# Ledger of designs, part 96: designed miniproteins, single chains

Each design is a single chain, and the fold is of that chain. pLDDT is the mean over its residues in the fold that is shown.

## One batch from the design tools (miniprotein)

Design m3547
Fold by ESMFold2-Fast:
Structure m3547 (fold): chain A 65 residues (1-65)
Amino acid sequence: MEKAEQAARALEAAGKALGVEVETRIEDNTVTVRLRGASEEQIKLMEQLAKEVGEATGVKVEVER
């Protein structure tokens, strides 16, 4: 749980820095990241960050558009 929360907080902070509205949800060690009003470039950056955060924390991270 703590690692999933760390992943969610990290992705929310990254989204805020990029000017993207990010909603996170944690279910069964899976972090779901919802992007709102993001450009294609911002989506690609968030998908890359989600992959890196998932690898670093060991939790599954999914990006929803």
Scores: mean pLDDT 79

Design m3548
Fold by ESMFold2-Fast:
Structure m3548 (fold): chain A 77 residues (1-77)
Amino acid sequence: MIKGIELSEEQAEAFVEELKAADPRDSATLAAGYLLAIASSNPEVRAKLYRAIAEKYRRSGDLETAERFEKKADELE
């Protein structure tokens, strides 16, 4: 069985704050957030990370990608 990475809610919240504070066009921070969202076994953490990524894409003007990440978060809840 493929094992996901266990990320605590506190660690997830800290990373979401970092994502929100970073430049909306910072592709490295977005990529790191996406990898953590995929790797996390906690659906609440994954949803929170996907929503933060969606917000960054929305701020950069990529509304289509933002909506796709919001849908990923909704599917987990």
Scores: mean pLDDT 68

Design m3549
Fold by ESMFold2-Fast:
Structure m3549 (fold): chain A 69 residues (1-69)
Amino acid sequence: SKKEEARKLLEEAREAILAGDLERARELLQTVKELGVVSEKGVEGALRALDEGDAVAALSGIHDLEKQL
């Protein structure tokens, strides 16, 4: 299902952030946004945190998105 796909992508995005691969994390979050099964504003918030170099805020945003699934 799209929700299962989103959960997997969010987990991969978290792992990418922890590995320092912020470009990969952005790509994964953009794909999650396109699936449309979680808050678009929540995904945009996580993407903004990555753009600002705030990994802690980005991880917190991903955690909140995972709670929606």
Scores: mean pLDDT 87

Design m3550
Fold by ESMFold2-Fast:
Structure m3550 (fold): chain A 70 residues (1-70)
Amino acid sequence: SEEELLLRLAERELGVRIDPAVAARAVRIAKELLKQDPSLSAEEIAERIVEETGLSREAALRIARAVLES
């Protein structure tokens, strides 16, 4: 799946393991935000991911960038 691919890419870049359920939620949040406002930056998306999932800012930013480039 697209979410699984994004999770594996984020894990590889950060050298860490991320809970797949949390990663899927983060991807969903990013996609929902972009549907409401497609002008949002990766940093703005990452900030919301951190607030809703508790992921580190670094992990959230990588996921946000991956979604924007998809």
Scores: mean pLDDT 77

Design m3551
Fold by ESMFold2-Fast:
Structure m3551 (fold): chain A 65 residues (1-65)
Amino acid sequence: FNELLEEAVKKLVELAKKEGRLPTLEEAIAIVRELAEKLGVKLSDATARILAVLALDKAKEILKK
């Protein structure tokens, strides 16, 4: 899970730079699910949402600095 979370944070930061805004929760959930598929990890909807929220929170802190 740590690798999935770290890669999600990186992609969310890149998306924020490209769009000039913070990604939505739904965009974060989509990124988490795509990364889970690439890593061969099957996530429940609830787990994907929790990881997306955590990744968005970390991305927000990075973008503030």
Scores: mean pLDDT 80

Design m3552
Fold by ESMFold2-Fast:
Structure m3552 (fold): chain A 74 residues (1-74)
Amino acid sequence: MADERLIALIKEGKTREELVQEGERLGMPREVINLAYLLRKHLGPEEAAERLSEKIKEHGRLTVEDLQELLIEA
C-alpha cells in the first residue's frame, strides 16, 4: 500500500520535496524515494510508475537494490 502510494505520486508528477514528505510519512526509506524520483527523471512519470509496479508485483515491495537495477537499465 505505501509503495503503491509512492508510485501514484511519481505518476502524478509530484515534486521531489512532496515525494520525500509523503514517502517519509508512509515509512519509506529516503534512499528509495530519491531513487524513484531519479527513475522518473530518466524514464518519465508513466514508464517509471510501470517499472516500479512490476517490482512490487515481483518482490512485494520496493528495495534500494531493485531501484538501482532499474536506473542502470534507464
Scores: mean pLDDT 80

Design m3554
Fold by ESMFold2-Fast:
Structure m3554 (fold): chain A 59 residues (1-59)
Amino acid sequence: LVEQARRALEIGEELLESDPAAAASAFGEAKRLAQEAGDEKLTEEARRNLELAQRRSSE
């Protein structure tokens, strides 16, 4: 779960510049996986990145 969450976070970061909507989807998955793993730091990081991607996709 932690490894899958980290991978989803990396994919979201790569997509953030070219496709913020796809990045938001990837960060949402990272957050869900991190919550299932009980990793509070990773969950918070994914949450922040999800918020950023959502703001960019609303442009």
Scores: mean pLDDT 80

Design m3555
Fold by ESMFold2-Fast:
Structure m3555 (fold): chain A 61 residues (1-61)
Amino acid sequence: GAEKDAEAAKRAAEEGDATGAATAAVHSGILSGNEEAIRKAVEAGARGDAEAAAEAAMQAA
């Protein structure tokens, strides 16, 4: 579920993978129906901010 995607986003962020973190965060937001988390994940991914993308995933879970 969304919790597994949040864990994946956090691991991607720890490895500096902004695209991976943002992708997992968007998926988490879709599963939870959290539109704000999806928006934050897309914005974080666009600017290469892996940490912000992981935070968005955790908010979605």
Scores: mean pLDDT 79

Design m3556
Fold by ESMFold2-Fast:
Structure m3556 (fold): chain A 85 residues (1-85)
Amino acid sequence: MLPGSEEARRRFLRARIEYLEEAIKLMEQGKSKDEIIAEFEKRRKSARGPLEREAIDYVINLIKSGKTIEELRAELERLRAELAA
């Protein structure tokens, strides 16, 4: 089944890590949460695969939930640990 596939799980985690790293980088550059959400919504519209779309939605939802940059960094480390397991 889809969520039980180790390779699919790893691809999804890598995509989440990539987009979350980019969101943190944009925040460090002084971009507002609204600017970052707008940029990612544009990328979501261009996404062809369900894994990419789900990863983008995941990051948008974290930003919309009011997470601080420190909380986003903690989430990034959690995802990296899951990928390393």
Scores: mean pLDDT 81

Design m3557
Fold by ESMFold2-Fast:
Structure m3557 (fold): chain A 62 residues (1-62)
Amino acid sequence: SMEEEARRQRLRDVLKKISDELNKRLAERTLTPEEVQQMIDDLIEKYVPEEEREEARRLVRG
């Protein structure tokens, strides 16, 4: 459906934004694995609707 296509595109765009922001911060200083995980969780909560957050977390973690 068009709604599913739009949802997948939105998730791809958000995940790229999260990746770019994480890489920018990593370039400034070394982060612990715990700090990286907290930052990812915070960015997902900021950019991803609640109902899609578990899917986004799974995709980011691999």
Scores: mean pLDDT 77

Design m3558
Fold by ESMFold2-Fast:
Structure m3558 (fold): chain A 63 residues (1-63)
Amino acid sequence: SSKEELLKKLLSIPGVDEEVAENIIKYFNGDLKKIQNASPKELRKVPGIDVATALRIWASLNP
């Protein structure tokens, strides 16, 4: 997916605001494939992401 498409999808997830979405992109150095394949455990390492939000992000990216 394009960076804009991924950002739009992330912002649609409850618990993900612009700051959290930016933190995700920064943590993975803008690598969209790494973000797409990140486990809930990996996502929890991103500042601002709790367990519930990590699971929601993971489910949204892996429907």
Scores: mean pLDDT 81

Design m3560
Fold by ESMFold2-Fast:
Structure m3560 (fold): chain A 75 residues (1-75)
Amino acid sequence: KIEELEKKAKEAEEAGDFLKAGDYYAETGREYLEQGNLKKAADFYERAAEMYEKAGDTLKAQALREAAEILRKKI
């Protein structure tokens, strides 16, 4: 399930579809958050933010970086 989302994110990133890659990485982070894995959730939110930044979506990138920082403070 999570592995499928990670695979889709990587495929979108390799194809240059950074907006879609960001969406899949953000979904992956949310799944890890629901499982209580804060470290993985923060890692994937940071990766999603990087993808959104490459796509030119600065607002989504900032939101995910802030979410990752909040999670990191709880580790």
Scores: mean pLDDT 85

Design m3561
Fold by ESMFold2-Fast:
Structure m3561 (fold): chain A 78 residues (1-78)
Amino acid sequence: MEKIEEALKLYREGKEAFDKGDYQKAVELFEKAIEVAPDHPLLAEAYRLLASAYNQLGDFEKAKEYYKKAVELEKKRE
């Protein structure tokens, strides 16, 4: 599935950026990963990392929104 492969690549790049403290780049890469494959297996993890990155950037409204999205997905996953 080529879209899932591209999203996984973008997710890995975003996680590397996040781990380096480049939260702006991490946000851009995670948002692109979600856009490419919104039903990706790592979607809940991407939302949690987006929430954390937005919190570090001072965008508390987006941070709260993405935390809510991550929790909602995790509740659907038993």
Scores: mean pLDDT 80

Design m3562
Fold by ESMFold2-Fast:
Structure m3562 (fold): chain A 79 residues (1-79)
Amino acid sequence: SEARKLAEQGVEAGLAGDFETAARLFEKSARLARETDPGLAAGSLYGAAQSYERLGDFEKAEELRKEGDELLAEAEALE
């Protein structure tokens, strides 16, 4: 899936220290996966949050973590 490829590229960018690219790739992955794969979307939101922390944007990181937590809670409630 495109979302999974973007998440994988986000991991690679993060490992290379390119946190701006990692954040963009993870956010795009989360957007694409949100309705079809909430677990992948939440994982990508957490990856983006970690990337923003490395960039010093702690407020954005916290927002993305909360979004990921809410998405997982929502997915669990649908079971």
Scores: mean pLDDT 86

Design m3563
Fold by ESMFold2-Fast:
Structure m3563 (fold): chain A 77 residues (1-77)
Amino acid sequence: MALNEAIGALVAEMAAAAGTSPERRLLLNRLASAILAGDVEAAARAVRELGRLGGMSEEETERFIAEAERLAREAAA
């Protein structure tokens, strides 16, 4: 899977889990931008903020943080 496809898939999964309110859309856009920039810490923070808005379990939030960090590291390489 190409990086852009993987980012799109992650964003789609998180949107399905958390919902697509305006606040959630802004955080999903921030997440995609952070991953493309290779900013691991910013990507993790965006996922945590999405988790705090509700719609995702703690386990789901932790899995999405791990995946976002992995993709950000790939973008930085």
Scores: mean pLDDT 82

Design m3564
Fold by ESMFold2-Fast:
Structure m3564 (fold): chain A 104 residues (1-104)
Amino acid sequence: SLQQQLDDVIDYLRDVVATLEELAEGVKSSTPRKLSPRAQERADRVAQLVREGKFDEALKIIREMAEKAKEYLKKNATTPAQQALLDGIDRILERVEELLRKLA
């Protein structure tokens, strides 16, 4: 259903917000995944914007978080695996843009 597709995208975007926050702070996450209060507020804001059809505003928040994560990795990445996370962030942004385009 359309509602299920919207809910699935919102759940994915919450995971994206959590991942970008963790990368920006240099935190390695394992299960269970715990969001910081700041990450939770940003995830909630992104979810609300998507529910309201404000996809460009939601994407802007995710792009700003991605840029912060990339800056952290550029400064702190010392291994090939850590450097590969930079490419990972770009792929996440491409996926977010694809999913939001499908909802519009």
Scores: mean pLDDT 76

Design m3565
Fold by ESMFold2-Fast:
Structure m3565 (fold): chain A 95 residues (1-95)
Amino acid sequence: SLDEIEALVDEIGRLINEAEKTGDPELVREAIKALEKLADATPNPSIRADLRKVIEEAKKLLDEGKIQEAVFTLGAAATLVRIYVLTQREAERKA
């Protein structure tokens, strides 16, 4: 559901904001897990494929210790899904 997708996007946003402040790699791992759940919940196959590519890149950056780059990558993915949710909400409101 859009409510489930929106809740996951909000959770990812909270985790990456905390990771940016603390540099804690465990918060990045939790954000990646939330993004994996988000990809599975996303009905649009193109967005789901893009999210899976971002997940793999974020995992690679985390393994390399590039915490801030991983945070940026996850933030970009969360923004993409947030735009999708807003677009779907607008379509529902007009229908």
Scores: mean pLDDT 84

Design m3566
Fold by ESMFold2-Fast:
Structure m3566 (fold): chain A 65 residues (1-65)
Amino acid sequence: APRRVRLTATHDYEAKRPEELSLKKGEEYEAEILGRVDGAHLRVRLLATGEERLVPAGDVEIEPL
């Protein structure tokens, strides 16, 4: 089963590539973790939209749903 999590942005992050998710500090995103890409990014599926995005792992806190 996909692991559902809440991602909480710890810092503002402006996406540098179209596949990246932009973050605002304190915003929460419900997502499924699909995998780690390069050690710096997580591939996630956003539950609200179904979109797959890369998230900088150092700029989010991950809490199980």
Scores: mean pLDDT 80

Design m3567
Fold by ESMFold2-Fast:
Structure m3567 (fold): chain A 94 residues (1-94)
Amino acid sequence: ATEYLEEGRAYYEQEDYEKAIEYYKKAIELDPKNAEAWLNLGEVYYKLEDYEKAVEYYNKALKLDPKNERARRNLAKALEKLGKTEEAAKVLAE
């Protein structure tokens, strides 16, 4: 799982979002409870401007790790992009 997570991050840094998604999904297949893999997958979809998918994956990360401030902040940003300003404010208040 960790090796796939690192490979996915390397592809993300190179802006190879297709490969980043592939490797993050492999990390999730090996460890579905890895909140970081779900968070990173959400970040890729945010870069692709698929804000609905970003919200979905950030919510999965937060269910696994409710104290993850980065996931909450990223979720709020994605919700703002969807015009869900009230929902974004509630996420940041949690």
Scores: mean pLDDT 86

Design m3568
Fold by ESMFold2-Fast:
Structure m3568 (fold): chain A 82 residues (1-82)
Amino acid sequence: VEEKLEELAKKAEEAYKAGNYEEAAKYYEEGAKLALEAGDLVGAGTFYTAAEYAKLLGKGVPEEEAFKEAKEKALEKIKALE
């Protein structure tokens, strides 16, 4: 699980650096799903935050606002699963 999560995070980072925020978000969401399947709520929250952050950056939302909104959305999503 950890090895697959690391692979997905690396692919997401590569997409992010290439400016392909939608593809980066896709890999982060896959990582969140795998973390949830493993019972890792903290890891899932981290990946959901990264996915939402990438999506917001792709829409032109400023970094500070995007990160704040991404954390709120990720927390809400994790709370809904508990």
Scores: mean pLDDT 79

Design m3569
Fold by ESMFold2-Fast:
Structure m3569 (fold): chain A 58 residues (1-58)
Amino acid sequence: SMTAEVARQVGLALRAIGLVVEALLAKRRGEDPTPLLEEARRLERESGVPVEIPEEVA
């Protein structure tokens, strides 16, 4: 159903946003954000919903 598809896309997008936030925190701690950003971009592509990645971690 359309409702189930929308819920799936939103769920993937929210996970991607969560990983972007975690990447930002990792960057601020002096850790490599790359693995978190790669996973976030993968989930963004699967969701079909654009997720903003701040320049600070890109």
Scores: mean pLDDT 81

Design m3570
Fold by ESMFold2-Fast:
Structure m3570 (fold): chain A 75 residues (1-75)
Amino acid sequence: MLAEKAIQWGKEGKEEHVEPLVKLLSHPDPEVRAAAAYALGKIGHPSAIEPLQEIVKNGSGDEKNYAKAALSLIL
């Protein structure tokens, strides 16, 4: 499952997963978007800040809450 893979990438904390996770923030499945935002927060890479801010501004459901939490973790 794609959301589960995103969470796993967050746990691994590898910078190489940041770009794929940023792309998943635009996935049609809201569960995948939420998982990607959570994973980006866990990795804590600054390149995720701007994409996560866009999700907070335009997102809904769980991805917005995870994006806010992720930004608090990175900033």
Scores: mean pLDDT 78

Design m3571
Fold by ESMFold2-Fast:
Structure m3571 (fold): chain A 55 residues (1-55)
Amino acid sequence: SMEEALRETREAAREIEEYLKSNPDLPELKKLLLELVRGGSLALAEHIERSLAER
């Protein structure tokens, strides 16, 4: 469901944030890639939330 997709997407973004906090010495490229995935996950969550609000 869209509600499950929203929950899972938010959880994925949270896990990436926690991983970045736990691994401050990651190479810059890996940090950039993880931040891009986190940003994309947050954008997807925003889109799903907006779609749910229209129901």
Scores: mean pLDDT 82

Design m3572
Fold by ESMFold2-Fast:
Parts: structure tokens; sequence; C-alpha cells
Structure m3572 (fold): chain A 124 residues (1-124)
């Protein structure tokens, strides 16, 4: 298995665990998972403890956009159309998460990482 495919599978599982914790309103678990995987300011930490789902969605969206930008600019894995599709899935995921639609958020997350995994497999 490609190291990049393994990275996507592991990242998907972490994000699914965050969605499960958010649905359970376990903001301590959300903070634990976010601190392990993302860089957070003290202000962001306090808002996450308060259950600011919109901030949590923005943090995840920003991180996924940064990942896709890195893959595009440094690894050149995307056509313009493929990048637009991946960014669109990130936006739909973040919108569902902000709305508290955890089922739709999981669906778009699965679609995003399946798209990324299939893309890398086609280029190997």
Amino acid sequence: MSPLIKFFEERKEILLEIIDALEAKDFEKVLELLKKNFFLSDEQIEKIKEGDIKLIARIIRGSEVALLTYLNEELKVFTPEELEEALGLVDRFAEALEAGDFEEARRYLEELFQFLIDLIKRKE
C-alpha cells in the first residue's frame, strides 16, 4: 500500500472519530482528538470546550484545504478538475458539519477520501 493511501485511511478514521464525539456532545474527546492532530491556539481550545461546532468545522476545513494545496503544489497529483472536485467535497463536508448533519458529514468525508485514494491508485 502507498504511504499516502495509508495516510488518507488513517486521517479519515481520525475525522470520523471527531464526528462521533461531536454527535455525542463529548467536547473533551473532540478537543483531545483535535489537539493530537491539529495545531490550536488557546482561544480555539476554549471555544472547542464550549462546543463551537462552527469553529471546529472551520479548523478541519482549513487543514483539509491546506493538505489538498500541498498535494497539488508539491506533489502535483491533481488536474484542475480533480482539485475542484476534492475542494468541493471538503466544502460540502464542512457545511454539513456546521449544520450538525453528522450523517451527511460522514458521507462527504467517505466520498472525499475514496476520491483521493482512487486518484493515487490510478497514478501508480
Scores: mean pLDDT 86

Design m3573
Fold by ESMFold2-Fast:
Structure m3573 (fold): chain A 85 residues (1-85)
Amino acid sequence: AKVKVTVESDTLKVEKTLEAKNALELANKLSEFLNEVLSKFSSLEEIKKLKITVETEGLTEEELEALKRVLEALEKTYGISYEIK
C-alpha cells in the first residue's frame, strides 16, 4: 500500500508518503506520523483547525477501512477534518 498524507492549517503544511505491506502496518505508520505532527501542538484549539488529506492509489478494501478507522478516531477525539481521495 502507498498513500500520500497531507496535514495542513493556515500556518502549517506537512506531507509524507507512507508505504506499507498490509492494512495493519498502514494503520500503524499513519497513526505514528499523525501523532508526531499533533505532538507539536500544546492546544486542542490549534489541533481542531488541522485538515488531513490522504491520497490513495490501489488500496485494498481492508487497507482503506484501516485508514478510515485511524482518521475517524482523530475526528472523534480532536475534531480534526479529513478527506480521502
Scores: mean pLDDT 82

Design m3574
Fold by ESMFold2-Fast:
Structure m3574 (fold): chain A 95 residues (1-95)
Amino acid sequence: VTLEELEEKMRQISNPAVGEALALISLYGLKTNRLEEALKLEAEIIEKTLAGELTDEDMLELAREIALELARESGFTPEQLEIVRERIERAVRER
């Protein structure tokens, strides 16, 4: 899956906050050189969300956990991880 393909699929998601969280996962995957892993996981999450298998809350929690994990792998400090968490929460709350 390419980044452009993921962006198009994210536009089809009814909750824009979910799309924002997925975009953050892609960004951190790219920065940590784990882009392939991030893209595969995002594609699976998007497919399950569009199929109605995941609730919005389950989706947002999963996206948050993955983004934080990728940020930790990139050597972010606890302070930087807190900023990442706040950004995800903001994206989730701004509906």
Scores: mean pLDDT 62

Design m3575
Fold by ESMFold2-Fast:
Structure m3575 (fold): chain A 97 residues (1-97)
Amino acid sequence: SDRRKAASLIAAAGILLAGAEFSASLGDLEAARADLEAAVELAEEAARLAKEAGDRESLEEALKIAERIARLAEELGLEEVAERARRVAEEIRKALE
């Protein structure tokens, strides 16, 4: 089920985001970058699957994760990750219109 897959990917992205927050708190920017890059990819895929399934709830959750990734990436100076996460968030907002 695309809805079940989207929910699983959102949960995985959330775990990676938490890992990135922890790594950043220790000054490990390389680990934080890797986790945030992986989290963005999972959020993008979750949003695609949720859109195909007409799952508005999963789209809203994917949006929240993408916005949180963008914020943390900006705080850490990870410009490319922040820009990618912002693009994912904008595409999800368009899908929710």
Scores: mean pLDDT 90

Design m3576
Fold by ESMFold2-Fast:
Structure m3576 (fold): chain A 93 residues (1-93)
Amino acid sequence: SAEAYYNRGNARFNLNDYVGAIQDYSKAIELKPDFAEAYYNRAVAYEKLHPDVPGALELAIEDYKKALELKPDFKEAKEELEKAKEKLEELKK
């Protein structure tokens, strides 16, 4: 199930296995494309895996936007999206 992949992704994330977490969140999204929390957690994992890398921030921004599209009241996604956008602008200077 999508939830089983999502839960395993969370366990891997907590062990700092961000590559494995991204794989599991991606599988959860394949099985449940409206899984806002999986998009959000994959975005966080992208930033953790490659901090201060523009490409990773761009992938994270897309996933935060998708999480907000699916769940407009997702406060954490909105906050992290704004932070990721600011960070990306700073890295492009």
Scores: mean pLDDT 89

Design m3577
Fold by ESMFold2-Fast:
Structure m3577 (fold): chain A 95 residues (1-95)
Amino acid sequence: SMELLNRAIALALRAIGLLFEVRLLREEAEKRGILSEEVRELLEEAEELARRALELAMEALREEDDERAEELLRRAEELLRRAEELLAEAKELLS
């Protein structure tokens, strides 16, 4: 359906944005000399989850079965939520 297609596109863009934000935060923390092991681990885990969410959203774009596409999108949304939580934790530690 068009609704599932639009959701997949939105999730893919959200994942791309999160990946970009993780990279900027890591680079900024490295330049300031404040990239602790805890912050590094949080950012690495957030990046991995966002990358996997992007993969699932891209798979949903190619999926012809609506039920399968919806399951892929649900998993992508769950991974993105966790990635956003980890990114927020990293930001708090850098404050």
Scores: mean pLDDT 89

Design m3578
Fold by ESMFold2-Fast:
Structure m3578 (fold): chain A 66 residues (1-66)
Amino acid sequence: MYQVVATGLDPSSATGVALKAIGEGGEAKVSGGLRQTVVATGLSPEAAEEIKRAAEEGGGRAEVSG
């Protein structure tokens, strides 16, 4: 299973990324204050790439591992 760690997100973008990961059948954990981190796990390769793109479009940075 693939994992995405997204950092540097505002709370609105972080919520969107987390909900997208859950919608793709994964799990997501959000942490932080004004700048948030989302750790999404249990993703397919395609879902991981999509979550990475969503995080980057939200102004954050994301790393994929699997």
Scores: mean pLDDT 84

Design m3579
Fold by ESMFold2-Fast:
Structure m3579 (fold): chain A 61 residues (1-61)
Amino acid sequence: GLSAAQRAAVVATARELQALGLSQEALDAAHLRLQEAVATGDDAVLAATLAATLAEARALA
């Protein structure tokens, strides 16, 4: 399970992704990537995926 800090980071990232006005396809892809990172149970993978997903989304917006 996620820590409270990890849950807050995921929620914050999801809110920023919604705010960027991306296509539904791009949002679905980003959400799937985050779900896969959460499923690994690896804190480093989750942290890296949150940062990378947001950076890529900002570049596309």
Scores: mean pLDDT 82

Design m3580
Fold by ESMFold2-Fast:
Structure m3580 (fold): chain A 69 residues (1-69)
Amino acid sequence: MREEIEQEALEALARMYIWLAKKFLEQGDVEGAREALEKARELLESLKEPDPILEKELEELEKKIEEKE
């Protein structure tokens, strides 16, 4: 049960950081978006079964940051 709760918490945090990255990009804060995505990626990498939707959102946001460079 503890590991399951920890996995759910990590996934929720990853989801929050992806949401923050989207908000930073909407505001033109590319640096803030990059930092948020880096944290989200680290959290998703720590999950045993990450949500494929979150993984796709992360990749899409990384692409948007690269396009703005």
Scores: mean pLDDT 78

Design m3581
Fold by ESMFold2-Fast:
Structure m3581 (fold): chain A 76 residues (1-76)
Amino acid sequence: AEEALQNRDYETAIALAEPLAKKGDARAQAILAAALNNQGRYEEAREWAEKGLAVDPRNVLAQIALKEAEEKLKEL
């Protein structure tokens, strides 16, 4: 149903963002981190958010993704 469609959208976002993120695109790194958080992959999301902030410290999406991943990892 809708949950399956949302999961597919996150998988598509990860597939599209990952090659750009690996090339050092801060925006793609932030998108990848946000999508990984939505998939419950918090450790990977934290790593990509940290990489995005290292490239662009002003990236609000990366800042939000990092905080979310860190908060969830503290609960686990």
Scores: mean pLDDT 79

Design m3582
Fold by ESMFold2-Fast:
Structure m3582 (fold): chain A 57 residues (1-57)
Amino acid sequence: SEEEIIRRGERTIKGLELALKENDPVLKDVAKHDAERLIPQMPEELRKRAEELLKKL
């Protein structure tokens, strides 16, 4: 459902933000993989935010 995709997208964004804050290579690898899988399904606003965070990894 769209609601489930939005929830997963928000969780993915939080994971990316955490990985950047902690600067942990394991968290970065997990967050990158999750984001790359989910980005094609994300609404535009969440996708843009996730892509911005991915560029900072």
Scores: mean pLDDT 85

Design m3583
Fold by ESMFold2-Fast:
Structure m3583 (fold): chain A 58 residues (1-58)
Amino acid sequence: TEELRRAEALVEEARARAQQKLDSIPVNSPEEQAQVEAQRQKVEEALQEARKKLEEEL
């Protein structure tokens, strides 16, 4: 399905953008590093859920 391929491309683009932003955040403490890692996990989780919802909401 073309819609599915478009959704996959959109998710991959969002993932790359989020990764770039997270990588550019300066980490000054172990606490901040833990927060950044938690955000990476949240982003991955959110993208997986967004992919499913996007397919249903198209």
Scores: mean pLDDT 77

